# Ledger of designs, part 113: designed miniproteins, single chains

Each design is a single chain, and the fold is of that chain. pLDDT is the mean over its residues in the fold that is shown.

## One batch from the design tools (miniprotein)

Design m3935
Fold by ESMFold2-Fast:
Formats: sequence, C-alpha cells, structure tokens
Structure m3935 (fold): chain A 105 residues (1-105)
Amino acid sequence: EPEVVEAPVGGTVTLTADTKGAKGMAWYKQKEGQPPELLATTAPVMVAPEYQGRVSVTKEGDTATLTISNLKPEDTALYLFAGGDNVLDFDSMTILKKVKLIVKE
C-alpha cells in the first residue's frame, strides 16, 4: 500500500527511499490510468528535460531523495522508486517504494 503525501500548489515536497543496496536506481511518475514515466536517475544524476529546474535528486548513504518544487496540480501522481539494471525498462526494475502525491489548491 503506497504512502500518501499531501502538499499545496506552489509548495515543495521531499520523498525519500532506502536504496537497499541497488546500483541502478530511478524515480518514476505514474498518473492514474497511465504507464510509469522515467522522471530522474540517482547514479548518475539525470532529470527528464521537462522537469529540470523543479525536480532534483540526491543520494546520501543508503537514502535516495526526490525533491519537487513549485508544485503544480499535474504533479498529483504515484511516485515509484525502483532499483535494477535497466532504468529505461520499468518492467525490469524492482519497485522499492511507492508514494501517492496529492497536490491541493
């Protein structure tokens, strides 16, 4: 069952996950009724072009962090942290954490 986080429009949210020793790691965004889309990778750090400037990722020790700033209603989605060998193939990845983000006006 995913954790539920609520945040206001224009605010900032920080999502954290335990890396569980994964070497390939990625954050995915999944809107209701849609497939997961690659949002960012942690090692190396890469952020999807449409989210650059609003999304940042870090890894410190065994903790991976996704920060979304200047929240918009369209940021309401399921956020997935996954580990595996091919971040471009979501179905090959192991889901390590799920967070439902709800952005409210």
Scores: mean pLDDT 82

Design m3936
Fold by ESMFold2-Fast:
Structure m3936 (fold): chain A 93 residues (1-93)
Amino acid sequence: DKLVEEVRELTEKLTKEEIILLFKLLKLYSEGADKKKIDEIYSKLSEDAKKIFEKLVEVLGDEDKYNELMAAIFEVLDERLNKEELQEIREEI
């Protein structure tokens, strides 16, 4: 799947700090936060993180596809980050 592969490649480019911001934005978006709050955090994301956010938002109505993309993201993170860093990220989602 091209979308899954693109998300994996983009995730490999992100720092831990960028990933935390991305998941913070996803949480705010899923909770129905104010557009102003969403736009503020979105403006702080790198271009690669913004691309991941847009792809996840496109598939929010498709539970299977959303879970497939999230699994791909966490596969990359599990390879790159230690247990403590992964816990910090999981607390944002």
Scores: mean pLDDT 81

Design m3937
Fold by ESMFold2-Fast:
Structure m3937 (fold): chain A 109 residues (1-109)
Amino acid sequence: SLEEVLEVLREAKEKLQEIYEKIDTASPDEQRELLREAVALLEKTVEKLKPYRDQLSPAIQRLFDGLEASVAELRRLLEEGKIDEARDVFKGTLAQIEGLILALEQELA
């Protein structure tokens, strides 16, 4: 259900927000580990939500597709060792999740 989608996104947001708060003061090795944790969590989130995509409005589908693309980009940058670019993409994925939550809350109200 769309309520299950919203709960998955809210749980992901809480965990990603903890990483976001730590990452800017972390050492380079700690940043790499935090980004590795973030991308794994984001990939699991996308995988859990993918079966619901066709039940989403076209506007929310576009937001979801944008998140999926950003997660794939984050994985690629991390595998290439581009930690500064990966960190910037990660910050974007948190904003995309917040936007998805807001859009879903508006449609369910």
Scores: mean pLDDT 88

Design m3938
Fold by ESMFold2-Fast:
Structure m3938 (fold): chain A 70 residues (1-70)
Amino acid sequence: LAMTVEQARRLRELAEKYSTDPEELEKLFREAMEVVDKIAKELNPDAKYITDEQFEAALPEVEKKLKELA
């Protein structure tokens, strides 16, 4: 699923709260994107793109995953 530049930026900023190491930050960012994609597909399997509502709904699960990995 395609993510907007703004959505990607918000996920990166969120990942930066959990790590300052560039390699770890890239891993956390990728994991965050996978969580958003998974939840967006669960909310609407026929979705061609991620809506802002789906993105906002995924944020609590992203926070949980990032905390678990960090």
Scores: mean pLDDT 78

Design m3939
Fold by ESMFold2-Fast:
Structure m3939 (fold): chain A 78 residues (1-78)
Amino acid sequence: MEYVEKAREALKAGDKETVREYLRQAIDEADKLFKEGKYKEAYEVYAEASRIARQMGETELAEELDKKAKEALENYLK
C-alpha cells in the first residue's frame, strides 16, 4: 500500500496532480497483486484507491475500483 499512502498524503496537502500520479501507481500495483493471486493485498489497495478517487471527484473511476476490490475479495474468500 505504499502508493496509496503517498496519494493520501498528497491529498491532505491539496496536490491533486501528485494524488493522480500516485493513484495511477497504486492501481498498477493492485493489478499486479491480483494477477499474482495476492487477492487480500489487491483488495486493500483497490479499496483505498477507490476512496481516494471518490474524494478527488473521480466517481466513475471509484466505481470501477470498488468492482475490482469486490472481485479481489471474492477470490480471496474462495
Scores: mean pLDDT 84

Design m3940
Fold by ESMFold2-Fast:
Structure m3940 (fold): chain A 65 residues (1-65)
Amino acid sequence: MRKALLEGILLEAKASIEGIPARVREVDGEVVVEIEARTDEELAFAQRLQAEAEASGAVRVEILR
């Protein structure tokens, strides 16, 4: 399994454990995790996952509202 895809799956799992809707997509060879933030608390959590993804550089997190 590609490292980027594994990291994407782990980020999706972290969101899902908190009851936050998330999905992993591959777009033009890039792994993207889409997280739907419905509340300010979910937005804060999604932003933390986005920062984690930015630090690794392998996965992009998109926050949907």
Scores: mean pLDDT 81

Design m3941
Fold by ESMFold2-Fast:
Structure m3941 (fold): chain A 93 residues (1-93)
Amino acid sequence: MEEFKKALELVDKAIEEIRKAQTVDEIISVLNKLAEELKKFDHPVLKELAGKVEDLIDRIREMKAAGVPLEQIKRVALAFLEELKDYLEELIK
């Protein structure tokens, strides 16, 4: 599906932007943008994935409040997005 290919491109962009992020708020901003763009496809699977991205944002906000270092938060966000990328690649095969 073309929507899954476009979603994969959005996830790749988010991975690159998170790698460059200098603050936790920049990571949250990137993830919020990804979730909103995934919702625009009006696809049930992509809406579910957007919900999972929003759940990750809530978790990252909790980690920030707990004083978790930026590098650890980056690892959590990147691990999630790599899993999401693998899932989307399976859907376009």
Scores: mean pLDDT 86

Design m3942
Fold by ESMFold2-Fast:
Structure m3942 (fold): chain A 55 residues (1-55)
Amino acid sequence: ATSERIQALLQDALENPGPLAGKYISALTANNFSVEATARALNMSVSSLYDYIRG
């Protein structure tokens, strides 16, 4: 995934978050919006992280 795609997904999630999105957005912020580092910290795949952010 490109940084541009990641930013678009994060922006959409911030404006229209699902019930669990806040948890993952907080983790992303703590990891400087590094999706891979955040997924590793949460012990999940990048694909799962995207799914939870999107709701």
Scores: mean pLDDT 67

Design m3943
Fold by ESMFold2-Fast:
Structure m3943 (fold): chain A 87 residues (1-87)
Amino acid sequence: RLDELLEASNAVFEAAKLLIEGKPVDEAVRVADEAIRRLTPEQARLLGVGIENAARGIAETHPELKEQAEAFMRRVRELVERYLAEH
């Protein structure tokens, strides 16, 4: 239970790292999607909040990545919403 949340937190940091390194948004979204699929609905919602916070931080500290961070945040929000609708 807690181990799954820790793995999800690690996925948030990995996705943020990929964005900062200039990797495609699609690659960061795949990392987030794989993490979300392993969680309960409540945990998936919490991961979504963590990802939004990480993406906002990237947009604030790296203005050149703002559009990529916003695109990543929107796509992850869509993934969480779809996952919650299935459960």
Scores: mean pLDDT 77

Design m3944
Fold by ESMFold2-Fast:
Structure m3944 (fold): chain A 55 residues (1-55)
Amino acid sequence: SQAYWDAVGAANREVAAEYQALRAAHPDLPKEELHQWVFERVRERLAAVDAAFAA
């Protein structure tokens, strides 16, 4: 449904904003840790969206 894809888009935008904030607060974090963080956060947010729509 359109609502589902809108929620997916919102989740991805939220993770992107969190990523920018994390980079600004911790500019010395290794790229590997940042990439792993992004991967895990996207996965978590998408799983939550899937759970909400799996009624």
Scores: mean pLDDT 83

Design m3945
Fold by ESMFold2-Fast:
Structure m3945 (fold): chain A 62 residues (1-62)
Amino acid sequence: AEEEAYEAIKRGDNARFGELFKDPETREAAMEGFSRYVKEELPAAVDAAIERNKKRVEELKK
């Protein structure tokens, strides 16, 4: 369940994640999968976006 929730979030499958989150039996595992995604994947994606935008701004500020 945790791994399934993690993969659903990673793919952007909000419907599947919502189903796991609404089921009391899988809700805890869904929360763990979400927590893992936020911890492992989200920071790198955010940092990459910030770096890219910063480079564009620096190129414009000649």
Scores: mean pLDDT 73

Design m3946
Fold by ESMFold2-Fast:
Structure m3946 (fold): chain A 83 residues (1-83)
Amino acid sequence: SEKLRETVEKLLEEAKKLYEEALKSDDEEEKKKILFELQVILGMLRILLGVAKIIGDKETEELARKAIDEVDAYIKELEKKLA
């Protein structure tokens, strides 16, 4: 589904912006807030991956897997900076 693919792309772009904001911030509370928002986006991407699998949308499935890996990497990097 074109709309499903566009939703995955928009969530990934939002995650990229949030990660860049976290890297520019000197405030640990702001970084924690962004970490939480990235966790929510990761959850949404996992749901969209499940939907893509059920409907047989292989292109969106591949895109969602890549987006999940990228957002998970952002989360892990921010967790290291907060430890």
Scores: mean pLDDT 89

Design m3947
Fold by ESMFold2-Fast:
Structure m3947 (fold): chain A 85 residues (1-85)
Amino acid sequence: MDEKALEEGKKEVYESTLESLLKQGYSEEEAELTAKYIAEGAEKLFLETLKNPSISKEEYQKRAVEVVKEAIEKGKAEVEALKAA
């Protein structure tokens, strides 16, 4: 696999998500953390699909939705912890 293609894809997901969240009025800290977790989750899901090509399209979509939900929850939790400190 082309490591450069994987790195560029992850960077594009991060930058696109970060810009979208900032435009929606998210704080810089919350936007950065959420975008980071979405990019990491997307990379892991892509690599898992390459290891298991038998995964159905509906199962892939279900996992993609869970990745986004988990990333949003993690970002919010970390921002709340930072504000409490």
Scores: mean pLDDT 77

Design m3948
Fold by ESMFold2-Fast:
Structure m3948 (fold): chain A 89 residues (1-89)
Amino acid sequence: SAKLEQAEKALAAGETVTIKDTDLLEGLRMYAELTKKFPKEKVTLEISGVTGDARLAEAALAINAGDKERATELLSPLLPAEVIEDALA
């Protein structure tokens, strides 16, 4: 909540935001919420050293739509299976 509000304020001021979260699911959800309101070009997602990959962005949208299977398929080439399973259950 507080992190999301700070990111929204920065984006409203014309700044660029990078989401560096250790929780995969929280990071994906935050990315999906920010990109509903602001241009995707101003929001970068960085999870486990993977930065700005289009598959991370697509996985965030899939999770927001409730499609865990699609999100898992998109994340499997980028992240270890254990990280994905722990986050998506």
Scores: mean pLDDT 78

Design m3949
Fold by ESMFold2-Fast:
Structure m3949 (fold): chain A 94 residues (1-94)
Amino acid sequence: SMEEILEKFKKQAIELAEKLIPQLKKLSDREFRSTVLGVFRLMAREARKLGLSKEQIIEVLEVFAKEVKKQLDERKQKVLEEVLEEIIREIEEE
């Protein structure tokens, strides 16, 4: 079912976040912004290929962002939130 695909993708998003966090912490704010923008765009593309709706794609990106935020400083959390808002706007305009 689509719900099973969504739940599996959410679990994969959490696993990806956990793997990326150590590297993301080492990046400058500029490199961090560029990297998370690329990751969000890649995740959105892969979710679309799986047939997920716009709302479901946004839900997966929010799950990823929530997991990454747990171990980031306040400055990187703010950048992540700004990038997520940009990507959500891109998805909603598609």
Scores: mean pLDDT 87

Design m3950
Fold by ESMFold2-Fast:
Structure m3950 (fold): chain A 74 residues (1-74)
Amino acid sequence: SMEAERLFERLVERAEELDPEVAEEMRRASPVEAVAIGTRFGLEKGRELLRLAMEAAAQSQEMTQAAVEVVREQ
């Protein structure tokens, strides 16, 4: 959906401000993989990025599961 695409772009833009290499990895990944990468990076770098990753993850069950698995690995 348009909303999911906007949330994903915001997540990637915020990641790029912190680490352009991580943002590029997210752009090359599938949406599910990108949310997992964004969640892991957000856990390390701060609350705003983690919030954006969780908002993107909420757009589908598969993305929610990927984010939860990253959190469980901590």
Scores: mean pLDDT 81

Design m3951
Fold by ESMFold2-Fast:
Structure m3951 (fold): chain A 95 residues (1-95)
Amino acid sequence: MPKVKVEAPKEVKKGSKLKVKVEVSGSDGKIEVIVSARGGDYFQRQSEIIESGKSAEFEFDVSSLKPGDKIEISAKAIDEDGNESSDSVEVEVIE
């Protein structure tokens, strides 16, 4: 079963790019990583296929959000056998 860890800053400045790092382990071969960013009416999703033991970086455009808005970053890892794991963190938009 894959293991996934999502790393994001606790805060992101208005108008900046939010950088998210996802690390995967615990399964052999290729792992599909799906990262979603959600806050109110805001939704973005990106995906990448990486090898177990590696990490991928994702950038989200949060320029439409306001200071005080909260973004939930959710990462899902799916291995070649269809086993899934997930992790999530919250990021606050600041001035």
Scores: mean pLDDT 83

Design m3952
Fold by ESMFold2-Fast:
Structure m3952 (fold): chain A 71 residues (1-71)
Amino acid sequence: MPKPKANEEEASEALGLYIKAAVDRGLARSYGVEPAPEIDELLRKAEELFRNADVDNPFLKAIVDSIVASL
């Protein structure tokens, strides 16, 4: 497998942040409270990172493209 480059590492970090933010939003809604405003900021930043990612790894690129398409 190709080793991740810095740009692929950034995409992986963005994916991790996106998953965390999505889980936190789901939990907040489940408890009937408003999500923290920082969650919306994290999702926006992850979205920007995904759109700007230059990813050589085809599996990671497919994941990034799927997330961007779902946003």
Scores: mean pLDDT 67

Design m3953
Fold by ESMFold2-Fast:
Structure m3953 (fold): chain A 64 residues (1-64)
Amino acid sequence: SVKEKIEKAKTASKEEQLVILRDIAIDLYVEGKITLEERSEIINLALQGKFDEAIKKLEEIVKK
């Protein structure tokens, strides 16, 4: 599930965090759960090394 992927991202290496967070963002966009802008924001946060911010944003989306 997306929640399990988010939990894996929290304990993963920085390189793995980027891959996992990008995968989650793309999956959520394809499923219509987030906008293109939200997908881009999450991926850009991860690319900037702001993994905690990207994870927080994903957790807020999954709660709603």
Scores: mean pLDDT 83

Design m3954
Fold by ESMFold2-Fast:
Structure m3954 (fold): chain A 83 residues (1-83)
Amino acid sequence: SHMEKKRLEAIEKIEKELRKVLSEDSVEEFRQSLLEAVRRGASVESITQAAVDLARAKLDEEGVPEEKKKEAIEKIEKIMKSL
């Protein structure tokens, strides 16, 4: 569907941003979790919350500095707000 395609495009944009600060393994885990949510028909609101929460967890796990974490989360929120 059009909405499913938009959700997938948003996830791809978020992956691109996260690749700048996270390992490929963390980005792949993030991708697989969000793709599963989309396949299950999760709402934009649910996907946004999951994306923010999972990204924060991965950024914390890899010891990314606070300023870079803030920038990454703000970009995720902007991408999801465009849906």
Scores: mean pLDDT 85

Design m3955
Fold by ESMFold2-Fast:
Structure m3955 (fold): chain A 94 residues (1-94)
Amino acid sequence: DIVAIVSEVTGYSEKTVAFLSELESKEEIAEELARLAVALSDEEVQRLAEALAGRPVPPLPDLSAALAASRNLGEWVAAREEAILAHLREALGV
């Protein structure tokens, strides 16, 4: 159950993340989780990806150089969200 997995990993209540069960596609789920996960640590993102996959997943790429090249907070957030989205899409098999 995706709601239970996300609640356990993120610390949000099941009621807060219950909307994930209403999404029609794994792509929509990945997009919403990537937005939520921008504020998580890389370790928490990895735990989320592995829990969703039900197996070990390759680690999130080291983004330190790309994030350091960001000119403003918006570019930093966008770069991190895109990387997390790609990682979660792989975990969900999309």
Scores: mean pLDDT 77

Design m3956
Fold by ESMFold2-Fast:
Structure m3956 (fold): chain A 80 residues (1-80)
Amino acid sequence: SVTVRVSGTAPPAARPGDWVILLDPNGNFLASVRIDEDGRFSVVLEDVPKDLTSVTARVTRDPLDPSSQVASFTVPLTPV
């Protein structure tokens, strides 16, 4: 396993305080992080399989409300 940083800029439909939910290619939950005041997010993933090269990011206003999803995109992974 490896430690990787996932970071990026929020899509135009998102706003500061929205949640980024990170999922593996099979849809398993990895982490969640809030978008900061600059429209950016960053989180460190521990114990990631070395063969995991990308994750799916889902952006939601309310992590408990599936209808609040405003965007979804793929994030490539870089080991730290």
Scores: mean pLDDT 78

Design m3957
Fold by ESMFold2-Fast:
Structure m3957 (fold): chain A 89 residues (1-89)
Amino acid sequence: MELEETVKALVERALKGADVLIEKGQYDEAADIYMKAGDLAESAGLRELAVEAYQKAIEAYQKMIEVNPDDEEARKKLEEAQKRLEKAR
């Protein structure tokens, strides 16, 4: 299906881009991209990519909380990512 192939390619590119941001310490930007990639993959029925994206978002939010334990927004987004991951499984 043309749409599924296009979405898969977009998700895979987004995940690679966010991986580069993680290497740069840009955890907030990477986490936002992983979450959007996971949502896009889930909407297209790409369960394995959605799970991978949400797991990476969780890791990024955890790193943000390690750097700033008082980051309430990162804690809320971590909970959102965990809920998305459980539903995608």
Scores: mean pLDDT 84

Design m3958
Fold by ESMFold2-Fast:
Structure m3958 (fold): chain A 82 residues (1-82)
Amino acid sequence: SAAIGKTLADNAENLQSTDPFKRGEGYLAIGEAYFNAGDYASAVPLYEKAIEEFEKAPKTPENLANLERAKKLLAEARAKLA
């Protein structure tokens, strides 16, 4: 969709960042775009990558909040596929 394409373009630099926090934000944003489009199967691996990247980043309050959000959204996407 046009919305997914825009989100992917907007996050291209984040995905290429050496900062795992920025890569995590990029994967989370793209995962949310797929989830909002009803494509839960595509959202799952993106949320898993977001969690992996956030777990590599320093445990700041912002990173911990993003980890919690990514884990909750992953559980929701998986529930939609069950």
Scores: mean pLDDT 88

Design m3959
Fold by ESMFold2-Fast:
Structure m3959 (fold): chain A 58 residues (1-58)
Amino acid sequence: MKPKEEVIYTDDLEKTKEELTKNWPGEVKVVEETEEKIVLEATGPLGDKYKITLIKKK
């Protein structure tokens, strides 16, 4: 199965990253981090894979 891709727009990248990582039931890895974008790879409890992109709103 293809990894599921999610895009989240936020006014605070760091806070959203922390909240998402804290609330995710599995492993979360930061693969890319810039001032306007953070890309995360998350693994669910059954080994399902997610790619989550956080984009800063202005």
Scores: mean pLDDT 77

Design m3960
Fold by ESMFold2-Fast:
Structure m3960 (fold): chain A 99 residues (1-99)
Amino acid sequence: MEERVEKIVKETLELTEDPEKRERIRKLYEEYKKLLEILKSPTLTEEEKEYIEKLAKKYGLVPPEGIKTSPRTLLEELIDEIEAELLRLLKEAQEEKKK
């Protein structure tokens, strides 16, 4: 998946000339890469757990009340959400290029 996401980011940036949109794409890709590095670790540090929770709040990944999501499960959900957002931005950039 990492190689596919890199290609998506490169294509999206080629199609996007707006500096604000380019910055958003770059930030999402940096967050994605950081989450992948954390995923490779067998143990999560407290700082990594806090980072995961902060991003989960940012992307609206709030577990149902009374259900505790493991940090690992939340990490995997965040990776999926950021991949979905990058694909959405690619679609938006493709539509913008048609205008």
Scores: mean pLDDT 75

Design m3961
Fold by ESMFold2-Fast:
Structure m3961 (fold): chain A 67 residues (1-67)
Amino acid sequence: EPSEEFIEKVREAVYELTGVELSEEEARLLALVGLGKAPGSTLDRLAERLGVSPEDLEKAIVRAIVS
């Protein structure tokens, strides 16, 4: 399970980069992708659902890991 701290960092990074506010479930799912616990196809599907680029979500994950 990703930590609450990591989920919130992912949520903040997505908001800062895209202006999109993730639900807790969406942020948790993206955090799982960042930890290698969900496939990259999950990131593509989430990006389509949110109307953002997969590249922006990947960048948000990287920022959350580094911060």
Scores: mean pLDDT 82

Design m3962
Fold by ESMFold2-Fast:
Structure m3962 (fold): chain A 69 residues (1-69)
Amino acid sequence: MDEKIAEILEEKGAEHPAGQGALAAAVAQYLRDVEGLSDDEVLEKLRSMPLDEIIDKAVKILEDGALGK
């Protein structure tokens, strides 16, 4: 999963796909746990989202998850 996410971010022009891949992995877990998407659906959704939206969503998920546990 993480490797496929990093590849998607590379295709979107990410500067450091490994670091941004970790953020995208947090979004992927949220999409699976909260929105009930399959792994394939999660990857397709990440491909359709702009890089900035993925990062923004990841930060929000991590903040809400860490602070609102």
Scores: mean pLDDT 72

Design m3963
Fold by ESMFold2-Fast:
Structure m3963 (fold): chain A 77 residues (1-77)
Amino acid sequence: MEFSDEELEANRVAAEFMRAARAGDVERALELAERMGRLPGVSQEMVDRLKEAARAGDVEEATRLAMRALRASIEAI
């Protein structure tokens, strides 16, 4: 399977965000949401929603949004 450097970065950042959210590490999750915002296809609205889910401790919503952001990024590459 072929993975570009951007696809590998997108997968890595999304996975790290989901882990931080599940661990309740809000500060790390917020930093990772900002990093996801630097990926192609990820809008500022998506970043804001990722941050809100992380602050709320809503792991299910955080995971759902991270997977959507990852998909959008891969489709934009």
Scores: mean pLDDT 80

Design m3964
Fold by ESMFold2-Fast:
Structure m3964 (fold): chain A 76 residues (1-76)
Amino acid sequence: MLSEESQQKLQELGELLQQTGKYIQEKDYEKALEYVDKAIELTKELLADPNLSEELKEGLKEALKSLEELRKLLEE
C-alpha cells in the first residue's frame, strides 16, 4: 500500500502544480520555475516509493517528463 508520507506528497505535488500555473498566468516566470523545480524533486521522491502501483508510477513518470519540458520553456 502507498505510504501515508507518499499520499501527503501527492497532495503537495497538486498544490505545487496549482501555484506553478498561477505564476505562469501572472507572468512571474522566476517563481513559476521555483515551483516547477520543487514539483520535479517531489515527483522524484514519490517515484522512489517501492509501494507505488504500476498505474501511479507511469502517471508520475509522465508528469515528470511534462515538468522537465515546462522547466525548459520557463528558462527561455
Scores: mean pLDDT 81

Design m3965
Fold by ESMFold2-Fast:
Structure m3965 (fold): chain A 100 residues (1-100)
Amino acid sequence: SSELLALVEEAIRLAEEAIRLVEENAPREKILEVVKRLQEVVDRAIALETDPGLRTLLRVVRHEVEHLIELIEKNAPREEILKAVKGIQRGLEQVRELLR
């Protein structure tokens, strides 16, 4: 659906913003704010998705976002946080390709 695609594209934009903030050494609180917005958008995408396969893939992304939040809250190294965000971005890009 066009609404689901728009949500996935918004999630990709938020992941890109999180990558930029991590690379710019932005405050942890600012990174966490963007990642929590990403979590909300992914949750909305899961709620709209009716295909079991795509829903499962989105749930994997959701789990990766939860892991990223834990890394940020535990003050994990920047490289580990960056790797996690890039993994989320790749997962979302795979979902976007399957929706086209």
Scores: mean pLDDT 89

Design m3966
Fold by ESMFold2-Fast:
Structure m3966 (fold): chain A 109 residues (1-109)
Amino acid sequence: SLTPEQREAIRKKILEMAKKNGLEEIAQLLLDQYDAGKASLEDVLATFRYLLEMKDPEEKEIVLELLKEGVSPEDIVAYFLRKRGYPIPDSQKELAEKVEKKAEEIKKK
């Protein structure tokens, strides 16, 4: 488990990297979910690392809208991994399909 000092260092690192990469709004929404007790800081960090590698602006906008609707960081990552053909556990399949439906609804607006 992370110490309070390690958690604060990770939070600051995420915000610093987000500012350099134009991901400030996404990073703030991820950290807001952590502050609300809806996600672990480890899951926020893993999701944010994944998003730093994301090159498609449309995918970034879909992530932003999913986070605004309260979709968890882990579920967003599972959805994009599934879309790229990576295997996900059967226990997460229905959840990934639910996130996919939300993403398609966002694309229609």
Scores: mean pLDDT 74

Design m3967
Fold by ESMFold2-Fast:
Structure m3967 (fold): chain A 78 residues (1-78)
Amino acid sequence: SELDKRIEEFKARVEEALAALPDDPEVRELARDLVLFEVAAKIAKEEIEKGDYSSEPLLKALEESIAAVEARIAELLA
């Protein structure tokens, strides 16, 4: 199913992201959140493309959350 494909994509992206990062629990937790938000944003974009414009506010919130998490990871890695 489409949902099963999304779950497998999410798992693969989490594994890849964690493998590339230092063994820091805060950084790893933020990286997991980042992948989750990115997958959710991708789903929201696809729903909008299919005509479900009710997902636009969710997409905006997810994009703002992604930017905030990326900024925090950058601070911790500096």
Scores: mean pLDDT 77

Design m3968
Fold by ESMFold2-Fast:
Structure m3968 (fold): chain A 65 residues (1-65)
Amino acid sequence: ISLTDNETEIELKKLIIEAGIKENKKAVDTKVLANELVKLGKITEEQKNNILSLGPLGTIDVIVV
């Protein structure tokens, strides 16, 4: 259903791959991922807060590399 496909989840997956973040967990907290992206300098803290303010996002499935 399109309601669960939001640009934020898709963007986070792309940013994880592009930033080189590797996670062996199948599902991770979006907040943890956003903090990691800020630490890597891929997004600003403002962008992190904007992503997290979109509401109760579930965990996303992280690609196991």
Scores: mean pLDDT 55

Design m3969
Fold by ESMFold2-Fast:
Formats: C-alpha cells, sequence, structure tokens
Structure m3969 (fold): chain A 85 residues (1-85)
C-alpha cells in the first residue's frame, strides 16, 4: 500500500508539472487532459487513504469539494495521502 501511495503522489506531481507546461504553452487541450488525469489520481488517493485510516468521511468531504473544484479536491487528496505515508 505505501508503494502505491508513493507512486500515485509521484504521478500527481508529474501531472501538475505537465499541466503547468501546457498552460505556459497556451495548449488548452493538453491542459484539460492533465486536469482530468489529476482528478483521476485524486480519486484513487482518497480510496487508498480511506483503506489506510478506516475513515469513510474523507471520501464524502473530497467528493463534495470535487463538485465545486476538482483540482482543489485532488490537491486535498494528495495532502491526505502524504500524511498517511
Amino acid sequence: MKERLRELIERYDEAVRRLQAALDAGDVDAANQQRLEIYGIGRELVRLVEEATGDSSLADRVLHLGEVDSLSASFLARRLARKVL
């Protein structure tokens, strides 16, 4: 489990780097693809954190935030995952 969390955090950080590069280049399509990848990684991080902590309330909080801002929800998921490592 710790290896999966570490790999997902590394993938998250890489996706954020790619998003920034796409935004700097003005590539809207590439930026949108990275946003979707970041959101997908965030959802997987929440699931693994729930498995590690036994706290199902984390998914509800992150999912609710994700309805308003998927990037902020994914950032919160990554932050929670790092605390479990």
Scores: mean pLDDT 76

